# Designed miniproteins, single chains, continued (2): the designs that were tried, part 45

Each design is a single chain, and the fold is of that chain. pLDDT is the mean over its residues in the fold that is shown.

## One batch from the design tools (miniprotein)

Design m5550
Fold by ESMFold2-Fast:
Structure m5550 (fold): chain A 99 residues (1-99)
Amino acid sequence: SELSEEERKKLAEEAEKTNKLKITTKEGKVVEVDISKMDFKAKLAWEYLKAKELYGQEYADAALKKFLETALKAGKITEEEAEEWLNMTDEELEEIIIK
């Protein structure tokens, strides 16, 4: 589908604003993280938390499982790492993003 020039400008402006994610730590401290500087693990954690917020737990879990299966087949992660990702809490995922 082709986007209008006005829609493309809005998406570019939103992308610049959305490159900074605000995370609230266990201590109630708000930390800003630049998405463009995220490594693979931090980006995966951010995408999972965003999917969970927007579409709910079941959708986020299904999307994560499919992503991990694809990464495993591509040799980018181990079976142990995939199992660890599926068992991570939201707090542990937030720590990966801010670390």
Scores: mean pLDDT 69

Design m5551
Fold by ESMFold2-Fast:
Structure m5551 (fold): chain A 75 residues (1-75)
Amino acid sequence: SPELERLAQEAERIAERIHRLLESLPEEEKARLFGEVGRLLQEMGRAIAEGDLARVREQVQRLEELLAEVESLAA
């Protein structure tokens, strides 16, 4: 699905942005947030494998929420 491919690429871009911002955080916060990103990406991978577009959209939204949290912490 072109929509699934678009959402997967969007999630990848968000995750890359989060990982860049994590480099400025203390080690404990970095480890916690790195783990959270990994968990969301694993859940999204499962949703993609199942063709569950609604679940993929949900995980992208969760990644966007996490990006906002990380941006706030990195400021």
Scores: mean pLDDT 86

Design m5552
Fold by ESMFold2-Fast:
Structure m5552 (fold): chain A 65 residues (1-65)
Amino acid sequence: MDEEQQQVAEVSQKLADAIRNEDVEAIKEEIEKLKELTGKEPGLPTPVSPASERVRRLLEEARKL
């Protein structure tokens, strides 16, 4: 497997943990790592549930930092 795929998986796991902890600074750092590894911004989940809206708001707030 590509090292890049392994790194993306690890960063994605850390991003999920940061989202669970609502750690906006950590979310920003993991998003920046994903952008560096993939060359584009990670896609945001678009589920319409209240929990998904909260996650999306955290991701948007992190991008403003």
Scores: mean pLDDT 67

Design m5553
Fold by ESMFold2-Fast:
Structure m5553 (fold): chain A 78 residues (1-78)
Amino acid sequence: MSVAEILRQIASAPEETVEEALKRLEDKLDPLVLEQIRAGIRVYRGLRKAAGEPVRDLPVETVEKLIQEAAEKIKAAN
């Protein structure tokens, strides 16, 4: 799964769930990588809203795992 695909999946979750997952990982991830992930989530969330795509009820633990996977792939690309 590409970083873009992972970010699209994260963006499908409720904003509150995503913010909780990001908060839980804030002290564990590189701040620059975390900011890149936040920026990507904002872009894909906007695109999903514009397309009228429904919000998916993903558990916060699932969103945390997706954020960690995105962070690992971003680091591996550098």
Scores: mean pLDDT 84

Design m5554
Fold by ESMFold2-Fast:
Structure m5554 (fold): chain A 82 residues (1-82)
Amino acid sequence: MTEELIEKLEKLAEEEAKRGLISEETAELVKEAARALREGDEEAFIEKFTEAAVKGAEAEGLDPEKARELAEEYARKLAEKA
């Protein structure tokens, strides 16, 4: 499951950046999160994934603080199941 999740995160980041849906900076944060997850660094994964979500929310005009809370909860659940 971890390998499949990492591959999906990397592919999603590349595809969304290619389509202009997210910035290259946001895509790099997602790739850094995927690397942290591959290395077993749950804290780094949660941090990088959360920052990517916050940047995405800011670009869409959404509340970055609420995005941080939701992304952190989601990332924590993903790390626990990986």
Scores: mean pLDDT 75

Design m5555
Fold by ESMFold2-Fast:
Structure m5555 (fold): chain A 62 residues (1-62)
Amino acid sequence: AREEAERLSQELADTLRSNTSASLKERAELAAQKAREVARLMGVSEEDTEAILALYEAAAAA
């Protein structure tokens, strides 16, 4: 549900702030995991979620 997605987004923000010793790679991995959870709640398929994340990673690397 949208409310759960909002809660997970807030939890992600809190987790990233509290994990200040984490590398950028580790923070990106945590963000990807939370994005998958949000996508699942929003009804996005796992295949579409992985495709979107792959495009995002490619864009970030460019």
Scores: mean pLDDT 68

Design m5556
Fold by ESMFold2-Fast:
Order: C-alpha cells, then sequence, then structure tokens
Structure m5556 (fold): chain A 69 residues (1-69)
C-alpha cells in the first residue's frame, strides 16, 4: 500500500523504531482508521519526544482520512 509505505518512511524520519512503525501500520491496516484510541496512545506515548508525537499525530490523521475514502 503506497500510502502506508510513505507513512512508514515519514515515521522513520521522525525517529520511530521499526517495532513502533509496524504496530502503527498494522493498526491502520486492520481498522482502516485510528479507531483504537488506547492502542494508538500506547504506541505514541512510548519513548517519543513531544515534537515526534505531534508530527506523528498529524500524519496519522491524514492517513486515516485517506483510508476512510
Amino acid sequence: DPLLEELRERLRELGFSEEQIDEIIEELKRTKRISSSLGVRAILSSDLSDEQRREAGRLLKEVSEELQK
């Protein structure tokens, strides 16, 4: 999925680990949206700076909106 691969690259640039990226991508593939608030928050709270969390949140919203089309 080109959209999810682009998201994966963006998250790597922000400093996310491959494990964190895989969890985020798997959640979006499974739900087609950010519907598991607890799961997403658990991932986004792990060892990330405030800047990384804010940018990741923005990217996830954009990708979620595209997947909901």
Scores: mean pLDDT 67

Design m5557
Fold by ESMFold2-Fast:
Structure m5557 (fold): chain A 83 residues (1-83)
Amino acid sequence: AEEEARELARRVAEVAEGQIKLVEEMRERGLISEEQAERLIEALEAAREAARALARGELSLEEFLARLAEQDARLEALIDEAR
């Protein structure tokens, strides 16, 4: 129900916050460029947007999970481009 969707949204937000911190650390260590860091943060913000859509009932759980999987693949690709 809506309550479960909101709980899931909160958990996704917490995960995204942790990932943003990791991206910022990678940028500070010179492992990725500032441009790559901005792209990664934009992808993480998209996850928050998907979670909000799930909470509003505009997105199914399956669609939400698919978007998270796509985002994870995108993050890995951006890290590989930093080589």
Scores: mean pLDDT 73

Design m5558
Fold by ESMFold2-Fast:
Structure m5558 (fold): chain A 86 residues (1-86)
Amino acid sequence: DKIIQKLSSKDSDVRLKAIGDIAGKSSKDPSKVLPKAIDQLKKLTSDKDPKVKGSAYGLLSKYYKIKGDFDKAKEYDDKSKQYYSK
């Protein structure tokens, strides 16, 4: 998938846009697109760009909510909010 490949871009803006594209597609079909991106999203939780880190944690939270793993979803949601705090 070309969008998942963009998660590995050297440009943080390209990585951030790819996360946004996956989030948008996941809103229409969360079971199809999001599971394919999980391994790459986990790598992005170690990204140098705080916006990329926060967005990756946000999508991981959404994925675990869909799976019914609310403890893990909360952990990732709390991490996502940490990178969006002023």
Scores: mean pLDDT 76

Design m5559
Fold by ESMFold2-Fast:
Structure m5559 (fold): chain A 84 residues (1-84)
Amino acid sequence: MPGRVVVERVEGGPGAATGAGSGAWGAALKDPKIGGREAAEQAARAMNAAGSEARVEEAGPTSGVVRLTGGPYGDGAARVTVTP
């Protein structure tokens, strides 16, 4: 069955509390049965392609955290969640 990957901003600048990172980030990733690390690495890759300095900071079986520095998203973190 097709899985779902959700990427959402969980800390950072003034946009974080207003749902920054919803929609577009969630739509960029859709891959069944990838783990949290792979999903976080794909999210970091997409953010780097958009001009941010993004790196995987934490990864678990179904979740991860990507640290962001600069670029269109500014400084902060994004949580990546994988649903099988």
Scores: mean pLDDT 61

Design m5560
Fold by ESMFold2-Fast:
Structure m5560 (fold): chain A 73 residues (1-73)
Amino acid sequence: DLADKQADVGTRAGELTERNSDVPPEALEAGKRKAIEEAARKVRENPNASDEEREKIAREAAERGIAAARRLA
C-alpha cells in the first residue's frame, strides 16, 4: 500500500530529524513536519522505489528538516 510506504518513510525521516537536531522544541517540531511531508511527497512521486531508494528519500528529507529546524532556532 502506497499510504503505508509514505507513513513508514515519513516516520523514518522524522526520527532522523529528531536524532540529529539540537534545537528548541518548536523549531524541532517544524523541522520534523517538513521532513515527514517531503518524504511522503517523494514516495508518492516514486511509488516503485526500492527499500534502498526509500531510505535515501528518508535521509534527504531529514537533511532538509534539520536545515529548516536550525534556520528557525
Scores: mean pLDDT 81

Design m5561
Fold by ESMFold2-Fast:
Structure m5561 (fold): chain A 79 residues (1-79)
Amino acid sequence: SDIDTGFGYLGRGDYDRAIQYFQQALSQQRTSQIQTGLGRAYFNRGDYDTAISYFQQSLSLDPNNSHSQSLLQQAQQQK
């Protein structure tokens, strides 16, 4: 699946490919997991503003997502 492929590329450090597949997945379904994946990919690229936006979108879908909460704080501290 696009989600599984996206996480595969994320794990390999290919953030541009991870973003491509997560964007395709997001167009088909809007989930907290996909938003977190996009946030992580942008964070690892050093694009903290975009990462923050995706982590906030993740939390709008699942406010109790502790991983997105933690990653949002980390991204905010990098600015």
Scores: mean pLDDT 87

Design m5562
Fold by ESMFold2-Fast:
Structure m5562 (fold): chain A 82 residues (1-82)
Amino acid sequence: GGIRERIKNLRKQTAEDNLVQITLDKLEEILSKTNDQKIIDEVKEMLDKIESVIPTINSNQGINTVIGLTLRAIGMLLDIEG
């Protein structure tokens, strides 16, 4: 319950940020494909990082952080799918 609710709340907070929406889409896809607690914990860490950058999301550092998280989510999804 809690992790998917965090994603729903983040979508509302970042509705105008297309890259964050894409990242959240990939994190939801990861959660739909795995029950591995280590991967779930990594998704939680990534959500914590998204939450931490919201106040500065339009800065160069904020944008670069979100790009890095997007690439990380894609890599995790590829690893899960083989």
Scores: mean pLDDT 85

Design m5563
Fold by ESMFold2-Fast:
Structure m5563 (fold): chain A 95 residues (1-95)
Amino acid sequence: MVKELEERYKEAKKETLEAAEKLADEELKEEVKRTLEKLEKATKEAIEELKEKGDEKGIALELEIAESFYRMILSIIKLEANPEEVRKRTEALLA
């Protein structure tokens, strides 16, 4: 249901923002915050358009997409906190 998807989206957003605030690198932190602000604006605009059209299925899909993007960014933040893991995975792909 849309309400459950909205709660999952809010949880993913909260986790990602909290992880971003803990980043020690100020430049990376600002880049991540700008990306999250752009994502939030795009998501809000898309949902408002879908609400005007009465497209409940479209709203559900947009919420799932937004959750997936936040979780992807969260994974990137966690990998940046461990540069050795990023290097190891990259070397495995090139071997």
Scores: mean pLDDT 75

Design m5564
Fold by ESMFold2-Fast:
Structure m5564 (fold): chain A 81 residues (1-81)
Amino acid sequence: MSLEEVRRKIAEIVLEFAEEAGLSEEDRAVLEEAMELLVKQQPASPELSARLGAVIERAYREHPELVEATAREIDALIAQL
């Protein structure tokens, strides 16, 4: 897979996690914005980075097994590079 395809698939995996975990509309919006920037290779603002960190911490606290499964899926995808 190309690096561009890998970034796109990571975005898909993260957004699928957000739906499966039933994240709030606000937390989903943060992940969607972060994933759009990842796909476009654009830097995240400090404000977005802080919000993203908070979303990830909450997700891990509420859904640790889903976060671990999602991380393993992303790791497996990166290993194909």
Scores: mean pLDDT 82

Design m5565
Fold by ESMFold2-Fast:
Structure m5565 (fold): chain A 77 residues (1-77)
Amino acid sequence: SRARRAAVLHTSGGILLAAGDYDDAIALYRESRRLSADDPRDTAMSLRNLSRALAKAGRDAEAARAREEARALAEQA
């Protein structure tokens, strides 16, 4: 299922983020967001994790945008 695949990508992204592999973590969180597009709650979670990974990679403007999108989706849920 898409939800199970998104969960696996979320876990793998977290492992990469902890290891300092920020670009790979960003890629997995973006894919998780794509698979969760029909669920605002899952999308918000993916965007929060994407924001953290982007911030650690020094991509502050993209991190801020992802955080804003996550906040808006959380308000809708």
Scores: mean pLDDT 82

Design m5566
Fold by ESMFold2-Fast:
Structure m5566 (fold): chain A 84 residues (1-84)
Amino acid sequence: EVDAAIASLANPAEQELLRRLAALAETALAAMAAAGASEEELARRREEAAAQLRAVADLLAREKPSDAELAEAIAALDALLAAA
């Protein structure tokens, strides 16, 4: 589960980045549902998003981005969430 992957990260900034990505995915899924997407399509997209979020969590655990890189990514995601 994505929440378990987020909790496994030792860096709070990495956890925050992943929470922003999860929120963006949920916002996109809600917009798709409002536009008439089927339950099957929403389930497929949710599974794809969860797989990508786990891949990002694994990458963050290995690559250990700088605080500046994490802050920039979080700010970019906050802008996308505000626009979505």
Scores: mean pLDDT 74

Design m5567
Fold by ESMFold2-Fast:
Structure m5567 (fold): chain A 81 residues (1-81)
Amino acid sequence: NLEKLRELLKQPLSPESRRIAEESLRLAEEAEKTKDILKLIGLLLRVIGLEIDARRRGDEAALEAAELAKKYILEKLRSLK
């Protein structure tokens, strides 16, 4: 849900959590604008990279942002048939 991700960014976040969360939102917003399956797969791989980074850091806020973006991109991919 893009709205939930935007709401997360309104919360007080550390600079690093905010960097990952803002990049996650940017990738999800790019996914919203496109129907290109290959571009969506590329965006998904980038979000997975952010998810791995957040998990290694133990950053729960950044992890939630990356997971929300990943969920949105996966739902977008499933809708394209």
Scores: mean pLDDT 85

Design m5568
Fold by ESMFold2-Fast:
Structure m5568 (fold): chain A 67 residues (1-67)
Amino acid sequence: MLKTPVVFADMSRAVLREVGRALGREERKGKEEVEKAKKNPEEVDKVKDDYATRKGQLARDLVAKAR
């Protein structure tokens, strides 16, 4: 596997758009989950931590995959 420059500018424009939309959807779902978790304060703490971890993991996965 050779190192190739990531053409996120050209190709990812369409991909980024799709990802952006998918992320938007996920965010909406996340908001709903948080609202539901609000009922259970104990779960809220876990959901918050999980969300933060997921977000970080997603960003890292994207960067790693770009390689």
Scores: mean pLDDT 61

Design m5569
Fold by ESMFold2-Fast:
Structure m5569 (fold): chain A 85 residues (1-85)
Amino acid sequence: DELSRELARLQEAGLAGDEKGFEESVKRLAELLGISVETLRRVERGELSDDEVIELTGSEERADQVRTVAQAVRAARETVRERLR
């Protein structure tokens, strides 16, 4: 699906150290999830509880997708940082 394809692009950008590609994938992932990039970043940082994510998304399934994507974004962000250092 579109989400899985975009997650693959995110991982590719991370491994390549491609900051621009990483940022474009994060923006697209937030769009596909129906949330803002800022909201996705807050989930990535652990600033939102599981209940708050459910309330924001309106469903447990979407909240699970948001948490999964946030974990992938965090991992890819660390990989980009490692490649640039």
Scores: mean pLDDT 84

Design m5570
Fold by ESMFold2-Fast:
Structure m5570 (fold): chain A 72 residues (1-72)
Amino acid sequence: MKVTREEAIAFLKEQIEKLNARIEKVKKSDEPPELQQERIDRLNTAIESLNKLIEKLKEQDEVEIAPDLKPP
């Protein structure tokens, strides 16, 4: 692959932020609640898929984050 693990994680996080922004726009729209919920469900499914990809990348034991100072 032509991207590093860290770049891939950063890209996925960026996509999650875009999806969260879309959810916020849906909530501010004047669409019927049923359509808003359907759109939110689809966006949440995409976010879950991206989070699973991030978790898989981290599980490859290439990133270490365990400072004493930061809570979970």
Scores: mean pLDDT 72

Design m5571
Fold by ESMFold2-Fast:
Structure m5571 (fold): chain A 99 residues (1-99)
Amino acid sequence: TEEAREHLEEAVEAIDKAIKALEEGDVEKAIEYAEEAVEHLEEAREAAEDPELQERIDAIRLGVHTAIFLLENAKTEEQREKALATLRLVRKEVEELLR
């Protein structure tokens, strides 16, 4: 639906902000924007009437939660790099839904 598409676009913007914050070394701000992305993905799922789209959104949301978990426990540069890679992957997955 158009409503689901709008929320997916908002999720991409939030993920982009999370990636930028993380690249700038602001882990707390990256978590905040990633949590904002989860909220938009939940809104997209509720607006989506197609079960297949709902399942894909749920998988993407799990990916964002994984990135948040990695960032909350980010004691090493390796953990931050894994979180960044995860955020970039979920961003690509949301973009594929928007095609």
Scores: mean pLDDT 87

Design m5572
Fold by ESMFold2-Fast:
Structure m5572 (fold): chain A 110 residues (1-110)
Amino acid sequence: SEEAKEKVKEAVKNMIEEIDKLTERIKAKLSEQNQERVEQLNEEIKEILKETAKEATVEAVKKGKEEIVKILDEIAAILEAEGRLDEAELVREFKEILEDAFEKLIELLE
């Protein structure tokens, strides 16, 4: 439905705002090389989120979730490798929130 598609777009806009805030919080704690890498990964997440909102289908939401989860796991691994365990946990908490939000969007579109 059109209402369901609009809710997908709104949820994606909120997720983009939240990932930008998370990225700024964690980036300040990293080496310059890993700051650049995390920023690149954040831009990739935002691109996937924008494409998910554009398509607004069950298949697009499922694919977007899988791709973003892999990128969030990479960001958490970068933080752990630098000994930023608290920041890695923030990324895992965001991952759980994103997975729950995407599951609700899938139910809404079905």
Scores: mean pLDDT 88

Design m5573
Fold by ESMFold2-Fast:
Structure m5573 (fold): chain A 76 residues (1-76)
Amino acid sequence: DKLKRQQLLEEVLQRAKRLEDEAREESRRLMEEGERRAAGLSPDEAEELRARTLRRVAELEGRTRREIAELFRELS
């Protein structure tokens, strides 16, 4: 009973850690790809692309936070 809930909590913490690590790695890839694409653009186009990349990273972070919150909600 209580032990089973502790095991579920540990599993949720491990899954949350993996989701955070995956999101961090995807954010890195998005930033690197954005900078590579920006290298061939005008300054204004490069700025807009970088802003778009930052928005994509923010969306990924928001999605990851919601997914982690859902995992913890399942413990309630």
Scores: mean pLDDT 84

Design m5574
Fold by ESMFold2-Fast:
Structure m5574 (fold): chain A 85 residues (1-85)
Amino acid sequence: SKALEEAGERGRRGAEESTEEAKRSETVEEAIGAVLRGIGAVVDGAIEASKAEGLPFSEALKYTTEAAKEELDKGLEAVREKAEE
């Protein structure tokens, strides 16, 4: 439980940082790169939690994704806004 919560929080922070980078990006390609790094943080958190708690990777990934969802959605919105320019 604690390892899963900590992994979720790390993934959320990584997604938040990546979303800020995406919003400040000058190009669509840079914004996409930032969002991909945020997704990477969520996946890394899920791998760590899966190993620590003995959970299936899919279950850990669902949890870390749900924890980061709001920030990931904001990052994707920033990409969409830049693509519309």
Scores: mean pLDDT 82

Design m5575
Fold by ESMFold2-Fast:
Order: structure tokens, then C-alpha cells, then sequence
Structure m5575 (fold): chain A 87 residues (1-87)
């Protein structure tokens, strides 16, 4: 499967920031997307994009919010482990 490059993920994050600012979305979601622009690895980019989406879509649902956050951390840990094993 084709994994999006760090550059492609940054472009997606910049576009998402512009759309969220246009929609007046929560500051925490925009803050996570700004962290994507400062991220130094594809895993960090993917993590912050997912966290921004959670703040955007699940801000009013504490149960789904907590579950989604746990799933993101689980997937990030799995990706980091996979990258470490590929060395």
C-alpha cells in the first residue's frame, strides 16, 4: 500500500487548518493541526492529524472522545514498532 509522504501529510494538514478556520472550529483542533506543520516524522504528522480530527468531530461526546484518543495512541505505537522492526 502507498503510504502518504511527510510532505503530502503536511499539505493535507495545511488544507485542514484553512477549512477549520473558515468553519470557526475549536482552537484545540487547530492547535493540533499546527503541530502537524512542526512535526519531524510521518508518524507524528499522522498522530496530530488524528488528534485534530477527534477534537473536531468528537468534542461533545466524552465517551467516543476517550475511545478515539486511545485508538490513535494504539495505532501510533503499532506504527512505531513496525518501523523499528523494519530496520
Amino acid sequence: MEFPSEEELREQAEEAVREMEKRGEPKEAIEYLRKVLEAKSPVEVARYVALAAIEYYLKDDPEAYAAAKAEVEKQVAALEKKLKEAE
Scores: mean pLDDT 70

Design m5576
Fold by ESMFold2-Fast:
Parts: structure tokens; C-alpha cells; sequence
Structure m5576 (fold): chain A 66 residues (1-66)
């Protein structure tokens, strides 16, 4: 990956994880995470697939615990 892409993916990943950890409920976590993934995907179309993949992984892990 290019350095700029790596930086953006790293920052987005940290935000996604924080959103999930700080959310009081699974429903809130899913809504906020989906909104953030969509926003990043719109700004960086080339990285959209990566953002969606990370989001799905986080949601799957969160759902498995519930």
C-alpha cells in the first residue's frame, strides 16, 4: 500500500475500534460504525473496500459476543 493510504487506513481503523468500544449498545455501535465507514468510503473510493472489510470484521466480532 502507498504511505498515504496506509496512514488513512490506520487512522480510520483506530476510529472504528474506538466507536465500537465506546458505544454502550450493539445497535449504537453498528449505526455509528456504518456511518463512519460510508463517510470514509465516499472521501476515499479506492479504500472503500478496505474500510468496509474492517467494518464487517468489527461488527462480526461484536455480534459474536452478543
Amino acid sequence: MRQQELEQVSEASQRFVELVREAPDPETARRRLEEEVERYSKEYPELAETFESIGRMLLAAFEARA
Scores: mean pLDDT 76

Design m5577
Fold by ESMFold2-Fast:
Structure m5577 (fold): chain A 57 residues (1-57)
Amino acid sequence: MQQVLDQARQQLAQASQLGLAGDFDGAQALYDQTVKDMAQQLNISQQQARDILNQLS
């Protein structure tokens, strides 16, 4: 579990960097991929994954 959370934090940091650079499409795509990866790895819904990511942000 901790490894999945650490990967999610890294991907959110990359998405933030893309957004600051003006690549909003890339930032959204990476955020959506992070939600999907977390949901699949933890065997939870994408809504639950978003709730967890909100706690990390």
Scores: mean pLDDT 79

Design m5578
Fold by ESMFold2-Fast:
Structure m5578 (fold): chain A 89 residues (1-89)
Amino acid sequence: AEEQIELLRALTALVIAVLRAAGRSEEDIARAREVGDIVIKGIREGRIEEAEEEARPLAERVEAAVREAVASLSEEELRAILEEVRAAA
């Protein structure tokens, strides 16, 4: 459970780093963080299915924002982001 939470935190950090590098709004970044928080709480409380349902509309918006962000970034920028997040983990 804790190992899964740490992996989810790392994934959330990667998503936020991609959104920031692409110049996305603080609202897009806040939604990504909120999705991570909802899912982590669900894992800790044993309510994963309920957390997934609660996060779904926000997660869909985050997925769309990440797709646009990735499309706007170069391969070199994406590699740099991945290496930075991996170094911080």
Scores: mean pLDDT 82

Design m5579
Fold by ESMFold2-Fast:
Structure m5579 (fold): chain A 87 residues (1-87)
Amino acid sequence: MEAQRRAEAEAEVRAAEEQIREARAMVEEARRTGDKLLAQEVLSRKIPAAELLVIAAAVSGAPEERVRRLREEIRRIEAEAEEVLAA
């Protein structure tokens, strides 16, 4: 059971990291081009998806420090996307 729980948590962390990486690339593109629709897609689709994966990882027993870092990165991306929309 422990190995399975660890594998599930790690898979969820990796999935969250992938969503965060994709969201970061989208936000960087939106900032470079001024694409407000791309910024809206990050906020409406990528951020909620990443948040759900982080919650799933936490429930599956991912380390608190790892979960905290993922949440911090999500909040930074959210703030940057909101900045694009406000410009």
Scores: mean pLDDT 85

Design m5580
Fold by ESMFold2-Fast:
Structure m5580 (fold): chain A 70 residues (1-70)
Amino acid sequence: MSNEKAVELIQALNAGDADKAVAIVAEAKPSLAEALTPLIKANTASNKATVKSVLESWGVDESTIEEALA
């Protein structure tokens, strides 16, 4: 997975666009999309800890997550 897709996902989550975030996960990690969709929709931009856990489960680098959520 490219870092560009990870950045797009973080941007979508930070903007509160859960549908875009789900679409990015489905494109990059289809096997995780079904499990992560409820977490993304319920907690996008409202719970940084949950967003961080979702991104870590998808394999996004911690430094990228911290920079985007700061």
Scores: mean pLDDT 65

Design m5581
Fold by ESMFold2-Fast:
Structure m5581 (fold): chain A 83 residues (1-83)
Amino acid sequence: EAEAIRRAAEAYDAALEAGAPEEELQRLKAEALGVPVSFVRELERARRNIAAGKVGERDRRVLEEYKKILEEKRAAYEEAAAL
């Protein structure tokens, strides 16, 4: 799991350097984060809507879910590091 995510992050950096298309970058980013590509697309939509001052309930839910995913991963990492 962690190794696969690390490899995906390395692939993402290489693709960025090579100027890969956004679809490929989204796929690699999704794999690095451990989420589906559809979720990355919804995150981008939510970010765009926030920047435009238009945040719908769907956008808010996607952002809350992303926040929870990051918080859980961070909490698990911090707990493991503290032990």
Scores: mean pLDDT 70

Design m5582
Fold by ESMFold2-Fast:
Formats: sequence, C-alpha cells, structure tokens
Structure m5582 (fold): chain A 63 residues (1-63)
Amino acid sequence: SYTVELDEAQREAIREALRRQARVEAERDGVPLPDEEEFERMFETVERSVRAGREASLRLAEE
C-alpha cells in the first residue's frame, strides 16, 4: 500500500524502541529518564519524523 500513516502496532513499536533507548542511555550515561509528559512529546516528534521520512522515500521512489 502507499499509505504513510502509522497504525497502532507501528506506533507501539516506536514507543518500545524509544523506551529501550532511553533506558540504555540512562544506564550508560547516568542521565535521568524523561517524565511521562516529556516522553509523550518525544514520541510524537519521532512519530512525525518517521512519517515524514516514509513519505519522502515513497515520493522519490514514485518520481
């Protein structure tokens, strides 16, 4: 399909990846984990970027 929208399974996968990355960085570098509201903003930012990247890739492939 040519849809660039992310379904709930894809969004959940992104959320899991972000949680894992934040935990690894917190343990490695001793940085605090973001609070829940900040994490939600980070997730929305990443989700938007992933959608934009997919759209750009599909646009180039169809060009």
Scores: mean pLDDT 71

Design m5583
Fold by ESMFold2-Fast:
Structure m5583 (fold): chain A 87 residues (1-87)
Amino acid sequence: MLSPLEQKVEQFGDVLVEMALEAERLGRLDTAAEIRRLGEELGKLYKEGKVTEEILKEFAKRAVELMRRHMPEELTERFERRLREVL
């Protein structure tokens, strides 16, 4: 069974995938690529056993900042709420 931290990593990864798909749908391909790179960086840290609650919070902040810079405010607020529920 996955630990609570491992479940949070998996759920956060799912949110990053949804964020990238919404960026692609809006034609914001560079933003989608940056979100996917963030997910790849997190996945690498997870495989190395280096993910902590603090790292997850930092990655969530980075994801929200990417959304605020490049995506509609309403969509950014929706995903920020979703990340608060997951983390």
Scores: mean pLDDT 85

Design m5584
Fold by ESMFold2-Fast:
Structure m5584 (fold): chain A 90 residues (1-90)
Amino acid sequence: SELEKKIEELAKLSREIIRALIRGDFDKARKLIDKAHKLGLLSDDEHDALLSLVDEAERHRDHPQRVANIIAAVGLLLSSAIARLDFEAR
């Protein structure tokens, strides 16, 4: 279904976002988050929250443990968005 394709696309983008953040590529993470939102995969609230977390990670880039904790929060939010799309498909 079209919705299963959306779930697969968000799962793929989620992996790419996390990889970008681990590599310190905050601009790439923002572009991927914007792409997911433009594709209708993220709500406005999810989009705003993810961008805020990326901004926080970039601000604390000199603190590896803080960045790691923020990346974990990004992962949780993205997993929640995937679960929401799956649940709404039922």
Scores: mean pLDDT 90

